Designed miniproteins, single chains. Designs and how they scored, part 64

Each design is a single chain, and the fold is of that chain. pLDDT is the mean over its residues in the fold that is shown.

## One batch from the design tools (miniprotein)

Design m2206
Fold by ESMFold2-Fast:
Structure m2206 (fold): chain A 133 residues (1-133)
Amino acid sequence: MAMQARLQALFARVAAITDPAQRFEALRAAFTEVFDMLGDKRVRAAFLIGEALVEAGLAPETMPFILASGARTNSGAQIAEYIALLARLKGLDPVETLMAVLAGIAGQDIDLDDPRIRRLQERVREAMERLLG
């Protein structure tokens, strides 16, 4: 199966969950599957997601290096936990923030109210298109 089709299927599966707590658990599992699928590109993908977080105003400029380092030894679930923590520190919904990142990775566009989360989705989509295209 093509990488993009698998990523879209993961996003659709998570998006179908209506309960926030169950959706957060599904996001942790989806991030693990995404980073496993990325294989040798996982460290670069984590770095690019970190850059997208900085560009959206959600993370300090050191975040790309922290996520890239984490991706060498940690599961995608731990990367999701770092993103959720950053969202909470900025007063944003962690589930909505993770959905924006997963949507960006899957090449999807979802309606988001917060302009910072919208910028994050756009920057992740642009970065993943360059990495995977």
Scores: mean pLDDT 86

Design m2207
Fold by ESMFold2-Fast:
Structure m2207 (fold): chain A 72 residues (1-72)
Amino acid sequence: LIQQAIDALAQGDYEKATEYLEKAAEKDPTNEQVRSLSLATSSAAKQAGDEETAKRSKEIAEKVEKAIEESK
């Protein structure tokens, strides 16, 4: 899932990258790489004018960040 998200992001497929990151967050909700990739995907999607995908990806990053904080 994480590798598939990286591949999709590299191809500019921000929607598909966000889908893989959402599934990765469901399997491992405290994964820092998922948080970082979700932030990167949100930024890239926003720059491309895809505000809906950018918002969805940012929400994934915020959910993972909260889970990481709560695990401490």
Scores: mean pLDDT 80

Design m2208
Fold by ESMFold2-Fast:
Structure m2208 (fold): chain A 97 residues (1-97)
Amino acid sequence: GAGERALEAALATLEEIRARAEARGDPALALRVDIAIGMTLIARGVARLTGDWEFAARIALKQLRAVLEEAERRGDAELAALAREGIARVEALLAEL
């Protein structure tokens, strides 16, 4: 359903941001994104048991917003743009309910 696709879209965006943070040699940002990925994976696991994919996707959206805030705080325009694209994609999928 749309909620599951929204969560997977958020996870893919977080993994792309993590890879770029690592490639730039920013381990602190990579760790912050790893925390966001971990929380998103926990939400996915819960959704697989409960069927509440909308709730899990909204948790993933909150993680993307937290990563956006961190990228903006660091002045990383590229990673901030990736996070905004991911947020827009997740919000569009959630609107398909």
Scores: mean pLDDT 88

Design m2209
Fold by ESMFold2-Fast:
Structure m2209 (fold): chain A 55 residues (1-55)
Amino acid sequence: MLSEEQKEELEKRREEVYKAMLEAFLNLGYDRELAEKIAEAFAEIELEMEERYLL
């Protein structure tokens, strides 16, 4: 069913956003703990937006 493919795509998207944001904030000089929290927040927002528009 397409919903399983969408779920896998959303999880992959979340991981990609998390990694990209983490790298970006670490490169900007943020400490690891803060960068991880910010990256997680952006990944959650992206996941929510993708879920909303795929359904």
Scores: mean pLDDT 75

Design m2210
Fold by ESMFold2-Fast:
Structure m2210 (fold): chain A 68 residues (1-68)
Amino acid sequence: MEEIRELAEKISKLSNSPSAAETALKGVEENPKEFGEVAKISAEDAKSEGAKEIAELLEKLAELALGL
């Protein structure tokens, strides 16, 4: 959970979306597998938009959530 929080907070700062970290933590607590799949799709979308740093953080977040 702490690693997931740190990743979500970094993504929130880079995307200028302050509520994203809290939303991500709640999603992982309620359904980590579904959240992980959504995060993986979001990572691919970010990569296609050229947001490489955000995409890498989202990929790591997805791996951690799916590993739960």
Scores: mean pLDDT 75

Design m2211
Fold by ESMFold2-Fast:
Structure m2211 (fold): chain A 114 residues (1-114)
Amino acid sequence: MELSDKIEELRKNRDIEGLKKLLEELKEELKKLIPVLSDELIDEIVEKIKEKYETEEGLDEHETLYRVAMDFYIIIEKIKELGDAHAVMLSVIESLELKETKDIEKLREIIKKK
């Protein structure tokens, strides 16, 4: 089954626990692609995306979790398509206006050395 189809099925069934589990799996896949990302930074990214959907679009918990899972799926697919995981991730971080951390500094340095 295509991963996007699984996300859509979890949304349709209002399976909050399934969406949470899938999001944890997507977070682990992202860490494998970009080992410089700390658990803290990944959690901050999740929180910022949730905040945007909850405050800007007024979405409830299940719809917010679906949107976050889809955004992570899209990020991972974009990384695989473009082959530049660090540049894709920095673009996401900048769009979310995250506080500068040592992980973000390292990500910027990796990109500058290319």
Scores: mean pLDDT 80

Design m2212
Fold by ESMFold2-Fast:
Parts: structure tokens; C-alpha cells; sequence
Structure m2212 (fold): chain A 83 residues (1-83)
């Protein structure tokens, strides 16, 4: 995927209008690369978060570490970053 290839080079991935399917596809593609361990967490209120690391480094979503478990809704724009 062009998006995944750009992320591996730049450390930045933009997902506009995020859906469960798009997030699962991105996670599956990232996890096919060594050093990536990601999972999607769905909450009972219908929000989502991500959990995981890239090369033992924390991942950021919209500027906040995944360790803080930032929540987002379907339709949100997500910026995923690795330092």
C-alpha cells in the first residue's frame, strides 16, 4: 500500500474518515513488517483506540502516545506517527 510505504519512510500516516475496516487493514499491513505490533481496541461506547509499538518505540495518534489510550470515533481523521 502507498500509505504504508509512505509511513515506513516518513514515520507519518494520515487516515481520513477512519472506519473499522480501514483501521483493521492498516493494522494488518503494518504488522506484516518486523518490529510492528498493533491492535485495535473497541470500547462499549463505540469509540476506538490503538495499542502497540513500532521497533519498541511508542506510536502517537493525533500527537498523543498510544500508552495514554487516546480514543477516537468512526469518521475521525487520524495522524499516526513514529518518532
Amino acid sequence: SDLIQNFLVTGKLLIPNATKETLQQVIQQLNSNPGFYLKLIEYPNGTFSLEGVAHDKPILVNGQSLKARPEFSLGDTLLIQVS
Scores: mean pLDDT 79

Design m2213
Fold by ESMFold2-Fast:
Structure m2213 (fold): chain A 70 residues (1-70)
Amino acid sequence: MSDEERRRAAEAAAEAARALGASEEQAKTLMDILVKEKLDPYDGEAVRRAALEAGLSERLAERLAGLSAL
């Protein structure tokens, strides 16, 4: 995965998190974690862990992880 592709996918994950009820700060932190740690934003487990680290609730993290499967 390219850095540009990862950034776009991380931005999409952050937008999905906001739609599910995450704050702007939580969504920004999620995007930063996915990009900085070079995680795969299409990997539900990686997205779930990043979301929890960003301060999203377990419920929101699980919902977001389910949406990351394309």
Scores: mean pLDDT 78

Design m2214
Fold by ESMFold2-Fast:
Structure m2214 (fold): chain A 74 residues (1-74)
Amino acid sequence: GDDAVREAALRVMEAVERSDLTPEQRQLVGDLMDRAASGDVDGAREALDKLRAMPGAPPDVVRAGEELVRAAEA
């Protein structure tokens, strides 16, 4: 539920703190987090797929994003 999404979002934020993101990557992470928090699972997956396709996207951020999408699905 919402608690699982919030916990997963915190892990995304922690991964972001350890990573150098471009403005475009940061915008996609923000979109992913906002969509997951609102229950827009399809939109969250789309944002994650776009982030994953970007050159230089940090693997830890992508992995945390995958966990966030999974939490939003539950």
Scores: mean pLDDT 84

Design m2215
Fold by ESMFold2-Fast:
Structure m2215 (fold): chain A 68 residues (1-68)
Amino acid sequence: DGPSMLERALENNEAIAEELKKRGDARGLARSARTYQQLADIAEKQGNTKLAERARALAEELARLAEA
């Protein structure tokens, strides 16, 4: 019962990403984007399509912000 380990990892990384966005840390944002992409790949392999799509969307957003 409760959130999976992967869901908790995504929530923790979301908090970190929000702080990086506020600071304008392009290098940190690029690293977070890579982490979210890895989480998306793991979630997809586990059959958690909803979590994979969420993580992938966040990875794309953070990668775009890192290049701004």
Scores: mean pLDDT 78

Design m2216
Fold by ESMFold2-Fast:
Structure m2216 (fold): chain A 94 residues (1-94)
Amino acid sequence: GPIVETHTFTIEPGTSQSYTFTAPRSGTLKVKVVSSSVPVKVTILVNGVLRAEKELKVGDYITAEVKKGDTVTIVVEPVDKSKSGTVTLKITLY
C-alpha cells in the first residue's frame, strides 16, 4: 500500500520551513494541503533539483516522481511573506 505521513509546519514571516527524507521506494510522491491558516507555496526538490512548485490552497496537491534512495525536500513558505500561521501537509508515496 502507499506510505502516508502527515506533517504540521509553523510558518514564521519571511522564512521557509522544510521536511527532508530519503525515499524508501520508487514511485509517485503526492503532497496535499489538508489544513492551512494562510496561502502557501509548496516546493518539491529531489536531490536538490526543483521538480514541482505551486501555490496551494486547502485540498490542492502537487506531485513528483522519485526513485528509491533519492533525497526529497519539501519546502513550505507563505505566499504573503509578512504572514505567519500553520500548515498541515499529507505526504503520500504510491
Scores: mean pLDDT 88

Design m2217
Fold by ESMFold2-Fast:
Structure m2217 (fold): chain A 80 residues (1-80)
Amino acid sequence: SADEEKELILLLAERAAEAMAKESSVPKETLEAFIEKLKTLSPEEAVKEFEKFVKENEHLLPKDLLEALKETIKRLKETL
């Protein structure tokens, strides 16, 4: 269901934001704004916004974290 899909997207995005806060220089305010934005979007729009956010911040992410986030987004796109 859309509610279950949205819950999964938010769970994975919140885990991604925690990893980015710990392992990258992405500001906390930027990460909080990202999560709040995802809450206002449909599941399909939330996945696109998640992908866009990772791409826009890729230069701030360690290679291993970037690859893990790309894999997470790919799996989300395959389930929607």
Scores: mean pLDDT 86

Design m2218
Fold by ESMFold2-Fast:
Structure m2218 (fold): chain A 63 residues (1-63)
Amino acid sequence: SKDEEIAKRRKELEERMKEWVEKHGDQDTLELALRYGEELARIAGKEVKRGESPEEWLQQRLE
């Protein structure tokens, strides 16, 4: 289902974003990045298709 796909993509993006923030930010930055990531994950659940790399998609938005 779409909801299950969004939840899966969201979890993947949250994990990648956490790693990014650990390298570049502090606890406050992590909280902001997670909120931003939650919004991005909702969008990505609609736009990220089978075969696309969530890591590559996220890197393009964060870099």
Scores: mean pLDDT 58

Design m2219
Fold by ESMFold2-Fast:
Structure m2219 (fold): chain A 64 residues (1-64)
Amino acid sequence: MLERAEELLRQGEELIKQGKYEEGRRLHEQGWALRLQAASPEELSALTEQYLRDQERLEQLIKK
């Protein structure tokens, strides 16, 4: 599960870097959904913060 999530996140970011924003964002969201589903309650808080920071980073990348 986590390996699949990591692959989706990597593919999503690569697509966004190539200008394929809609597809890249979709894969990125799927990757984060899998990571959050696999997380323990203790990890959820930290992962949610990472997700929010990663979304902000991605949006700045898209705006370029």
Scores: mean pLDDT 78

Design m2220
Fold by ESMFold2-Fast:
Structure m2220 (fold): chain A 89 residues (1-89)
Amino acid sequence: AMAAQELERNNKLGEAFELLVKGLFTKNIELMRKGIELYAEVEGVEVDLNASEEEVRKLAEEYLRKLIRRELQAGIDAAIERSKKLKEL
């Protein structure tokens, strides 16, 4: 049960990451809002999506920065583990 909830949470965070990346790079406010909404839903926080475009963009950048930090650390950990396994071959 807990493992299934963690997988669903991780899938939603991955979708939020994709939406925030695309929204910020294409300057698409609706994609930014969708990414913010998914991130906020997963983290259980309230956000004002009726805020100005500048505030939405700032919030999208802040949430993307948090997601990048998490994914970067996970990627580094995975790369270290893969490198260790390659040395054993």
Scores: mean pLDDT 76

Design m2221
Fold by ESMFold2-Fast:
Structure m2221 (fold): chain A 99 residues (1-99)
Amino acid sequence: DALRAALEAAIRHVEEAIEAARRGDLEAAIAHAREALLELGRAAEAARAAGAPAEVLEAIGEAMGHVAEAIRAAEDGDGEAAIEHLEEAREHLRRALAL
């Protein structure tokens, strides 16, 4: 399933970004967060192609927003804010998988 595979890949990249940020490696956190955005784009395309419920697309959209905010926070050197946004993104993605 393309949607499930993309969502699972996005979650892995978000978790890798969280761990990098916790180590203070904000460059690695940004790189992993960017990979998560690519997988979220694939998930959104797969969800639309499959006619997924609106709640799935909304959850993907919320996760994309939080990952983008995490990248901005990390670029500003705010690792704590980056982690908070990445954790919010992860919760939205877990919800999308449960739908």
Scores: mean pLDDT 92

Design m2222
Fold by ESMFold2-Fast:
Structure m2222 (fold): chain A 78 residues (1-78)
Amino acid sequence: SSKLEEAKRYLRDLGVPEELIERAVELLSEGIDLSTLSTDQLILAMLETLLTLLREQIKDPALVERLEQEVARLKEEL
């Protein structure tokens, strides 16, 4: 869907690798129909999934910090 492509582009612009973006979509799709979410809700859900994946692997602290700030900002807007 166009919302999903917009969310993926947003994450690429934040510096998230394509492999992690696709993994986040896969994991979210297992538990929820992504078409029911707004673009902002989809971005937030993907960011939270990515933070979980990155924290489990103790990878890229700078990216984790950027994603945490983005999650905080989006939560204030929802």
Scores: mean pLDDT 79

Design m2223
Fold by ESMFold2-Fast:
Structure m2223 (fold): chain A 78 residues (1-78)
Amino acid sequence: MLSEDEKFDKLLEILEEEAKKLPKDLRDLVLQALAHLREYRETGDRAHGEKAYALFQQIPKDVLYELLARAAERFEKE
């Protein structure tokens, strides 16, 4: 049985893998946002959370929603 923290870590790993399939510019933005989100989770430093949010806002909505949908599907199916 996975803890909630382990489930979140697995979801972040899936998001990182799906992001690697994106075109380079979008991939780099998503991976940077996920890196700051991971650091925010580990440290609680609001600056990392704010940076992640700003980077996510630079990603087109269509791309972000499709990425999240694909990650959620993979998380449910393993």
Scores: mean pLDDT 79

Design m2224
Fold by ESMFold2-Fast:
Structure m2224 (fold): chain A 85 residues (1-85)
Amino acid sequence: MKFKVTTTDLGETSTEVISEEVLKNILLNAIEFADITVTFADGTVIKLETEEQINDALEKLREVGKATIVITTPEKTITLEVELI
């Protein structure tokens, strides 16, 4: 699976196409130091704290096709707008 990801970090926006494996690795790294909240296109909101929750979120993202991921650290907030392509 491939996703179009639009990242907003400190007001700068970039867009890239990544694999599910790359997206999973980004989320696995981020849970080690940040609070992560996923809002799916259907309005479901979940907090990611474990690899199992990341796997469940990726499965739901494959089914729903779109989500917004907010990564909050003590210093900043990063927003990922993710769309299945």
Scores: mean pLDDT 86

Design m2225
Fold by ESMFold2-Fast:
Structure m2225 (fold): chain A 90 residues (1-90)
Amino acid sequence: SAEDLIAQYEDTLAQLQALIDQLEAALADPTASRAEIDALLQQVDAVFSQAADILHQLMNDPEVPEEVKEKFQAEFRELQARALALAQRA
């Protein structure tokens, strides 16, 4: 259902946000290993792919309000920009 997709997307974005925060912290930590940073980058990429797939389903669901679709697209773009900036620092 649309409600289930929205909940799944919000949970996935929360997971993605936590991983991005972990990556940022690891990049600021001089004791963090390259293997740890690489693992976090791979996890961020995997969860981004999952979030993109769910967002695509939400965008194509006529039961999801347009304002919710616009909000989720904006939030996705902001996280994507943040993740890209961190990946370039890694």
Scores: mean pLDDT 89

Design m2226
Fold by ESMFold2-Fast:
Structure m2226 (fold): chain A 91 residues (1-91)
Amino acid sequence: MLEERLKRMEETLERLKNMKEEEKKHLEEQLKKILEDLKKKYPNKTIKEIEKEIEELIKKRLEAGEIAEEEAKMLLEFVKEILKKIEELEK
């Protein structure tokens, strides 16, 4: 289930590539790294559980100084939007 969700998230990211290039590219790269970490640690998750895990990973990376506070806020909003669209498409 998690693998299928991650693939659908990647498809959604592809659809958003033509927005603001530099900003989108950076957020997409950060998101992919977080999703890869999630996939390795948790093979089966619902969309709601994935959202919580991503929030936790973003907070952890922020506390470790790996990303800026503004990047963490933007990434979190971006993830919520993507997960919402994926959930809507599955209905």
Scores: mean pLDDT 62

Design m2227
Fold by ESMFold2-Fast:
Structure m2227 (fold): chain A 74 residues (1-74)
Amino acid sequence: SSSQEELIKKNEESRRIMEERLDEIKRELDKMRANPSDATEQEIARLQIRRLTLRTIVGGTEAFIRILKKRIAD
């Protein structure tokens, strides 16, 4: 249905935003690891936790998109 198509579109848009944030976190982690004297273990750990949390949300969003697509396929 058109309502389910809109939900898919909105969830795909949210997933893209979260993927962009994951790329930003990866770049920051890479920068910290490249300059260890300027980084702290706590800051690295905090970013790793944030990355794990976002990956979990992305996975849930992808699963929801798959369910919606299957419902449209009849």
Scores: mean pLDDT 83

Design m2228
Fold by ESMFold2-Fast:
Structure m2228 (fold): chain A 81 residues (1-81)
Amino acid sequence: SLKENLRLQAEMLRWLLEKQPDNRAAVLRLLEELIEGLKRKGAPEEFIEQLEEIRRDLEAGRLSAREAVERVLELIEKYLE
């Protein structure tokens, strides 16, 4: 299900932040994979747009890897509950 997939992605992002807190490239890759997966599953457009904004800010250096992961996790939590 979409919710189960989001919980798994959240766990992977938390793990990455714990083990490799400065790995921007890995966070970007996981975020791109998450966004594309959500588009294929027909997730709400507003949710996808918010994730794409975080991805752009991370790519542009406006967010650190940690800040990007924290914002993604907040969005996932809000969507799940």
Scores: mean pLDDT 84

Design m2229
Fold by ESMFold2-Fast:
Structure m2229 (fold): chain A 87 residues (1-87)
Amino acid sequence: EEYRRLAEEAKTDPERVAKEHLKDLIEQLKSKDLEVQLAAAETLYNIAKRKPELVKPYLKEIGKILTDNSAPLELLEIFKKIIDAIG
């Protein structure tokens, strides 16, 4: 699974994943497929845990996407972890 693969790669190479895929991951948060949304959020969380500076500039955009799309609780819980990881 390409989207779940990115979540694993972000644990070992968060900088490369962010450089190549950050915008696509943010766009995937708008997906109607919950599995895609959760995988994208998990990938962003894995990046934020290791390199918070790479995700911090996009927190406002991510928060707006989740609010505008009435994101499910599972997705909001991962977003809360992203905020916590960034500070």
Scores: mean pLDDT 82

Design m2230
Fold by ESMFold2-Fast:
Structure m2230 (fold): chain A 92 residues (1-92)
Amino acid sequence: AEEARRLTDELKEALEKGDFDKAVQKAIELTKVFNRDPLGAAPYAAEAARLLEEYARKTGNFDVDLATALVLMSLGIAKAIDPEVRAAVEAA
């Protein structure tokens, strides 16, 4: 969970600074952490998805759209296979 929190904080900072290359990198790292610890990372992945969707809408940046799709796909798969992950994402 700690690694997922750190990556989500770094993702948020990168998006706020307009560093979309770094934001995409942090999103990819977060999906890797989520694959190892879906329950612990679920609330952070959900927050990251919301932030990415917000900035994709604001900027029209293709890389941010792609990062958003990757995070949402990872969450969707995990929610489909694990009811505890679904509950954790919905609670976030």
Scores: mean pLDDT 77

Design m2231
Fold by ESMFold2-Fast:
Structure m2231 (fold): chain A 100 residues (1-100)
Amino acid sequence: AAAVDVERLREEARAAAAYIDAHLDPEAAEAVKEAAAYSLAGALLKAGVPEEEILEILSLLVGGERAREIVDEVLALPSLEAREALVRERAARAEALLEA
């Protein structure tokens, strides 16, 4: 696997949050940013990125308090499969809010 570029991810997270907030209504924007935060938490924990770096990246999407809650929720899951299932569940919730 390629090395994770944490600085690039911070830039992309800021850009994504700004784009989402500009183009979606507040409820959909919050759901999409949360789904992205869960996806990043799962992927970055799997890649062995330090927890503090993950929290910094996720805080750009959902704020510091919610970032901590998301990381703690993912870390509480005992297996990679359980973590991937949670990420998929949160993505499905965001997708449902974007459906007409």
Scores: mean pLDDT 83

Design m2232
Fold by ESMFold2-Fast:
Structure m2232 (fold): chain A 84 residues (1-84)
Amino acid sequence: MEPDPLTRAQVEILRLLTQRALEGGPDARMDIDELKEEVMRRTGASREQVDEAIDSLVEDGALIREGNEVRINPELLERALRLE
């Protein structure tokens, strides 16, 4: 099964923001432009694909967008920690 670039970008976004929250606390935010640049570098996805991934994750409630910043939903972070 081939993970499409959109799915791969979504997974990488969640990993990056979860890692930032674990290192900097649950309020750890990331600038959307910085996040896009980092995900593009790591996955090779296009800017459009990364934009779609971010929008999809925000719509699904996995991410909270606050202006030009984004962070992982604390409920999702707590759930991810429970799945250890």
Scores: mean pLDDT 77

Design m2233
Fold by ESMFold2-Fast:
Structure m2233 (fold): chain A 81 residues (1-81)
Amino acid sequence: SKRETLLLGLEIAKQEILKNAPPEDAKAAVEAIDEAARLLEEGASPEEVARHLEEKIKEIEGLSPLTREILESTARALREA
């Protein structure tokens, strides 16, 4: 399903963060992805989840450019779904 595909995308983003992001970023970024996955599982629309992730990205201080790009790319994929 579309939701299952989006959940897989979030899992891939989480794995990329854990593999490639600075350790300082990993906790906050993973928490943001886990929250997005929870909202999708609870029936939130992909657009609503994208909005929440975009807001969370703005609130997290000190994100590296790489971690920010992974999160922003993930939000774009959700919004375009």
Scores: mean pLDDT 84

Design m2234
Fold by ESMFold2-Fast:
Structure m2234 (fold): chain A 80 residues (1-80)
Amino acid sequence: SPLEEARAALEQALDNLLKTMKGVKAANPDLPDEELREMLLRQVRAVVNYLAEKYGLSPEEAEELLEWATRRAMEGFDAL
């Protein structure tokens, strides 16, 4: 389904974003975690919006995808 395809693409994008955030955090030890979380959340929202349009998701599906992505991103960031 379009939602399953969007989710698979999002899982890959989140993995790449978290790898990027790990590098940014290591290179910028003086940056507050809150600022890094804000940067990550902005990228997550942008990716979800892009995928929702690309795969023609309903507003409800897009909202579910964003909630899932936000949770996964925050859990991944907390593990960095």
Scores: mean pLDDT 87

Design m2235
Fold by ESMFold2-Fast:
Structure m2235 (fold): chain A 80 residues (1-80)
Amino acid sequence: MEEIIERAKKLYEEVKKLADEGIANPKASREEVIYLTNLEVAAAILAVAATDPYSEDPEQAVRDLEGLVEEVKKLVEKIK
């Protein structure tokens, strides 16, 4: 359980850092900023699900967080 919690926290921090970088980029459109903000919110929800002792599938929440990291990376690369 502790390893899952640590992994989820690291993945959430990575999503937050990447999303913040994209949002701060002057080339980002309003639509891209809104989408990055939505991805950051989704990551926060998944991090809570991964760390909640009543969660039925914290491993799935971690996998979903890994998917969000990939999505944020793709969007930030597109903003270039």
Scores: mean pLDDT 81

Design m2236
Fold by ESMFold2-Fast:
Structure m2236 (fold): chain A 76 residues (1-76)
Amino acid sequence: MTPEEIAEIVEKALRLLESQYDLTPEAVEALRRAAEHFKAGNYDEAIQALEEAVKAASGPAARVIQGLLDTIRALA
């Protein structure tokens, strides 16, 4: 999977989560930073941003973001 494809998945996940859950501004910003870092090829920084998004989110949203993080780690 390309970094651009991973960024697209993160952006789609952000849109879906915003439509279903009240995300904190911190979680939204962390997901946006993760997508930007994947586009730039900064994989380690992108993973750190996803970890920050999990910590900033709560309940079911945090679990969805954790699943995304685990999937991306398994692919790269």
Scores: mean pLDDT 79

Design m2237
Fold by ESMFold2-Fast:
Structure m2237 (fold): chain A 63 residues (1-63)
Amino acid sequence: MTELERRIARFLARREGKPVTVDELAKELGVSKEEAQRAVDELVRRGIVTKQADGRYVLAPPA
């Protein structure tokens, strides 16, 4: 996992299941929307984060 992916996972964990947009992730982490989108897509692929139907993201349920 990259440093950005770890930061996204930690940020979502602090949000306690509250969904966030890619724009919010980019702003909070100080990266471009493109970088945030790539990192989030990788986290979804790994099952760490879930994409909601409305396009927002949450931390996946604990396994």
Scores: mean pLDDT 80

Design m2238
Fold by ESMFold2-Fast:
Structure m2238 (fold): chain A 66 residues (1-66)
Amino acid sequence: AVFSAEEREALRRMAGLSDEDLARLEAAGVDLDTLRYGASAELAERLGIPGGLLHRAGVTAHFLGL
């Protein structure tokens, strides 16, 4: 899996991602490093995820790296 169980729970709870959103990220090979450094409006459009939601996922990924 691209994300651990703990990482998936944090993305759901803190960023508000659904299981479907997480499945789209994993299917596209978007890992925590991509979320931390590559979360953009263009990536959100390509994935079909709202830009604000992907931005929150990127912020959550930064906190998971602290």
Scores: mean pLDDT 80

Design m2239
Fold by ESMFold2-Fast:
Structure m2239 (fold): chain A 111 residues (1-111)
Amino acid sequence: AMADAYRAAIKAQAEAAGLEVIFTDSDSEESLKKVDEAIERARAARRTLIIVHMGNDKLAVYALEKAIEALRADPAVRAVFTLLPGVTVSPEVQAAIERLRALQDEIAAAA
């Protein structure tokens, strides 16, 4: 109930700002599909993708890897990773964040 209200508030704020948001709250097939859909919407609309880590490491890694794939295919893709307060980052999530940042730095240096 409170987590759903918080998610709805962040989503509304992000949509108002022209951003696409992904919440890493579950690793269901539906959640994986929602990541793919959000990345395609962000790419097509030229919106910044915000990945909000809520503690599901599997979905976080999946979202980061899909953002990396999208960025390699289209350098105009913009993605930001952020943490919900109290959430810790696993080594696998940290490694995926570092790969995304390295690719973003490479693209920025080439521009």
Scores: mean pLDDT 81

Design m2240
Fold by ESMFold2-Fast:
Structure m2240 (fold): chain A 79 residues (1-79)
Amino acid sequence: MTGGEYMAAIAAAANLLVERGEVTSEEVKELIKKRYPNLEFSDEEIERIVRLAAGFAEAMTGRPVRIEKGETVTARLEG
């Protein structure tokens, strides 16, 4: 994967989190499959993208993001 594709995936996830107030690792996986069908990501890579997207969403909004891990990883915008 190119660095540009990886950053694009993080940016897309961060934008979705900011727009909706929350995002799950499953939703991020589906978003990436739809926009970048030739890219394969492990569940660990999807979780990493969610965590990096949370950091970017915090930088964009000035609001904290809570990360909850269960069957899926959920990032939720707080404040």
Scores: mean pLDDT 80

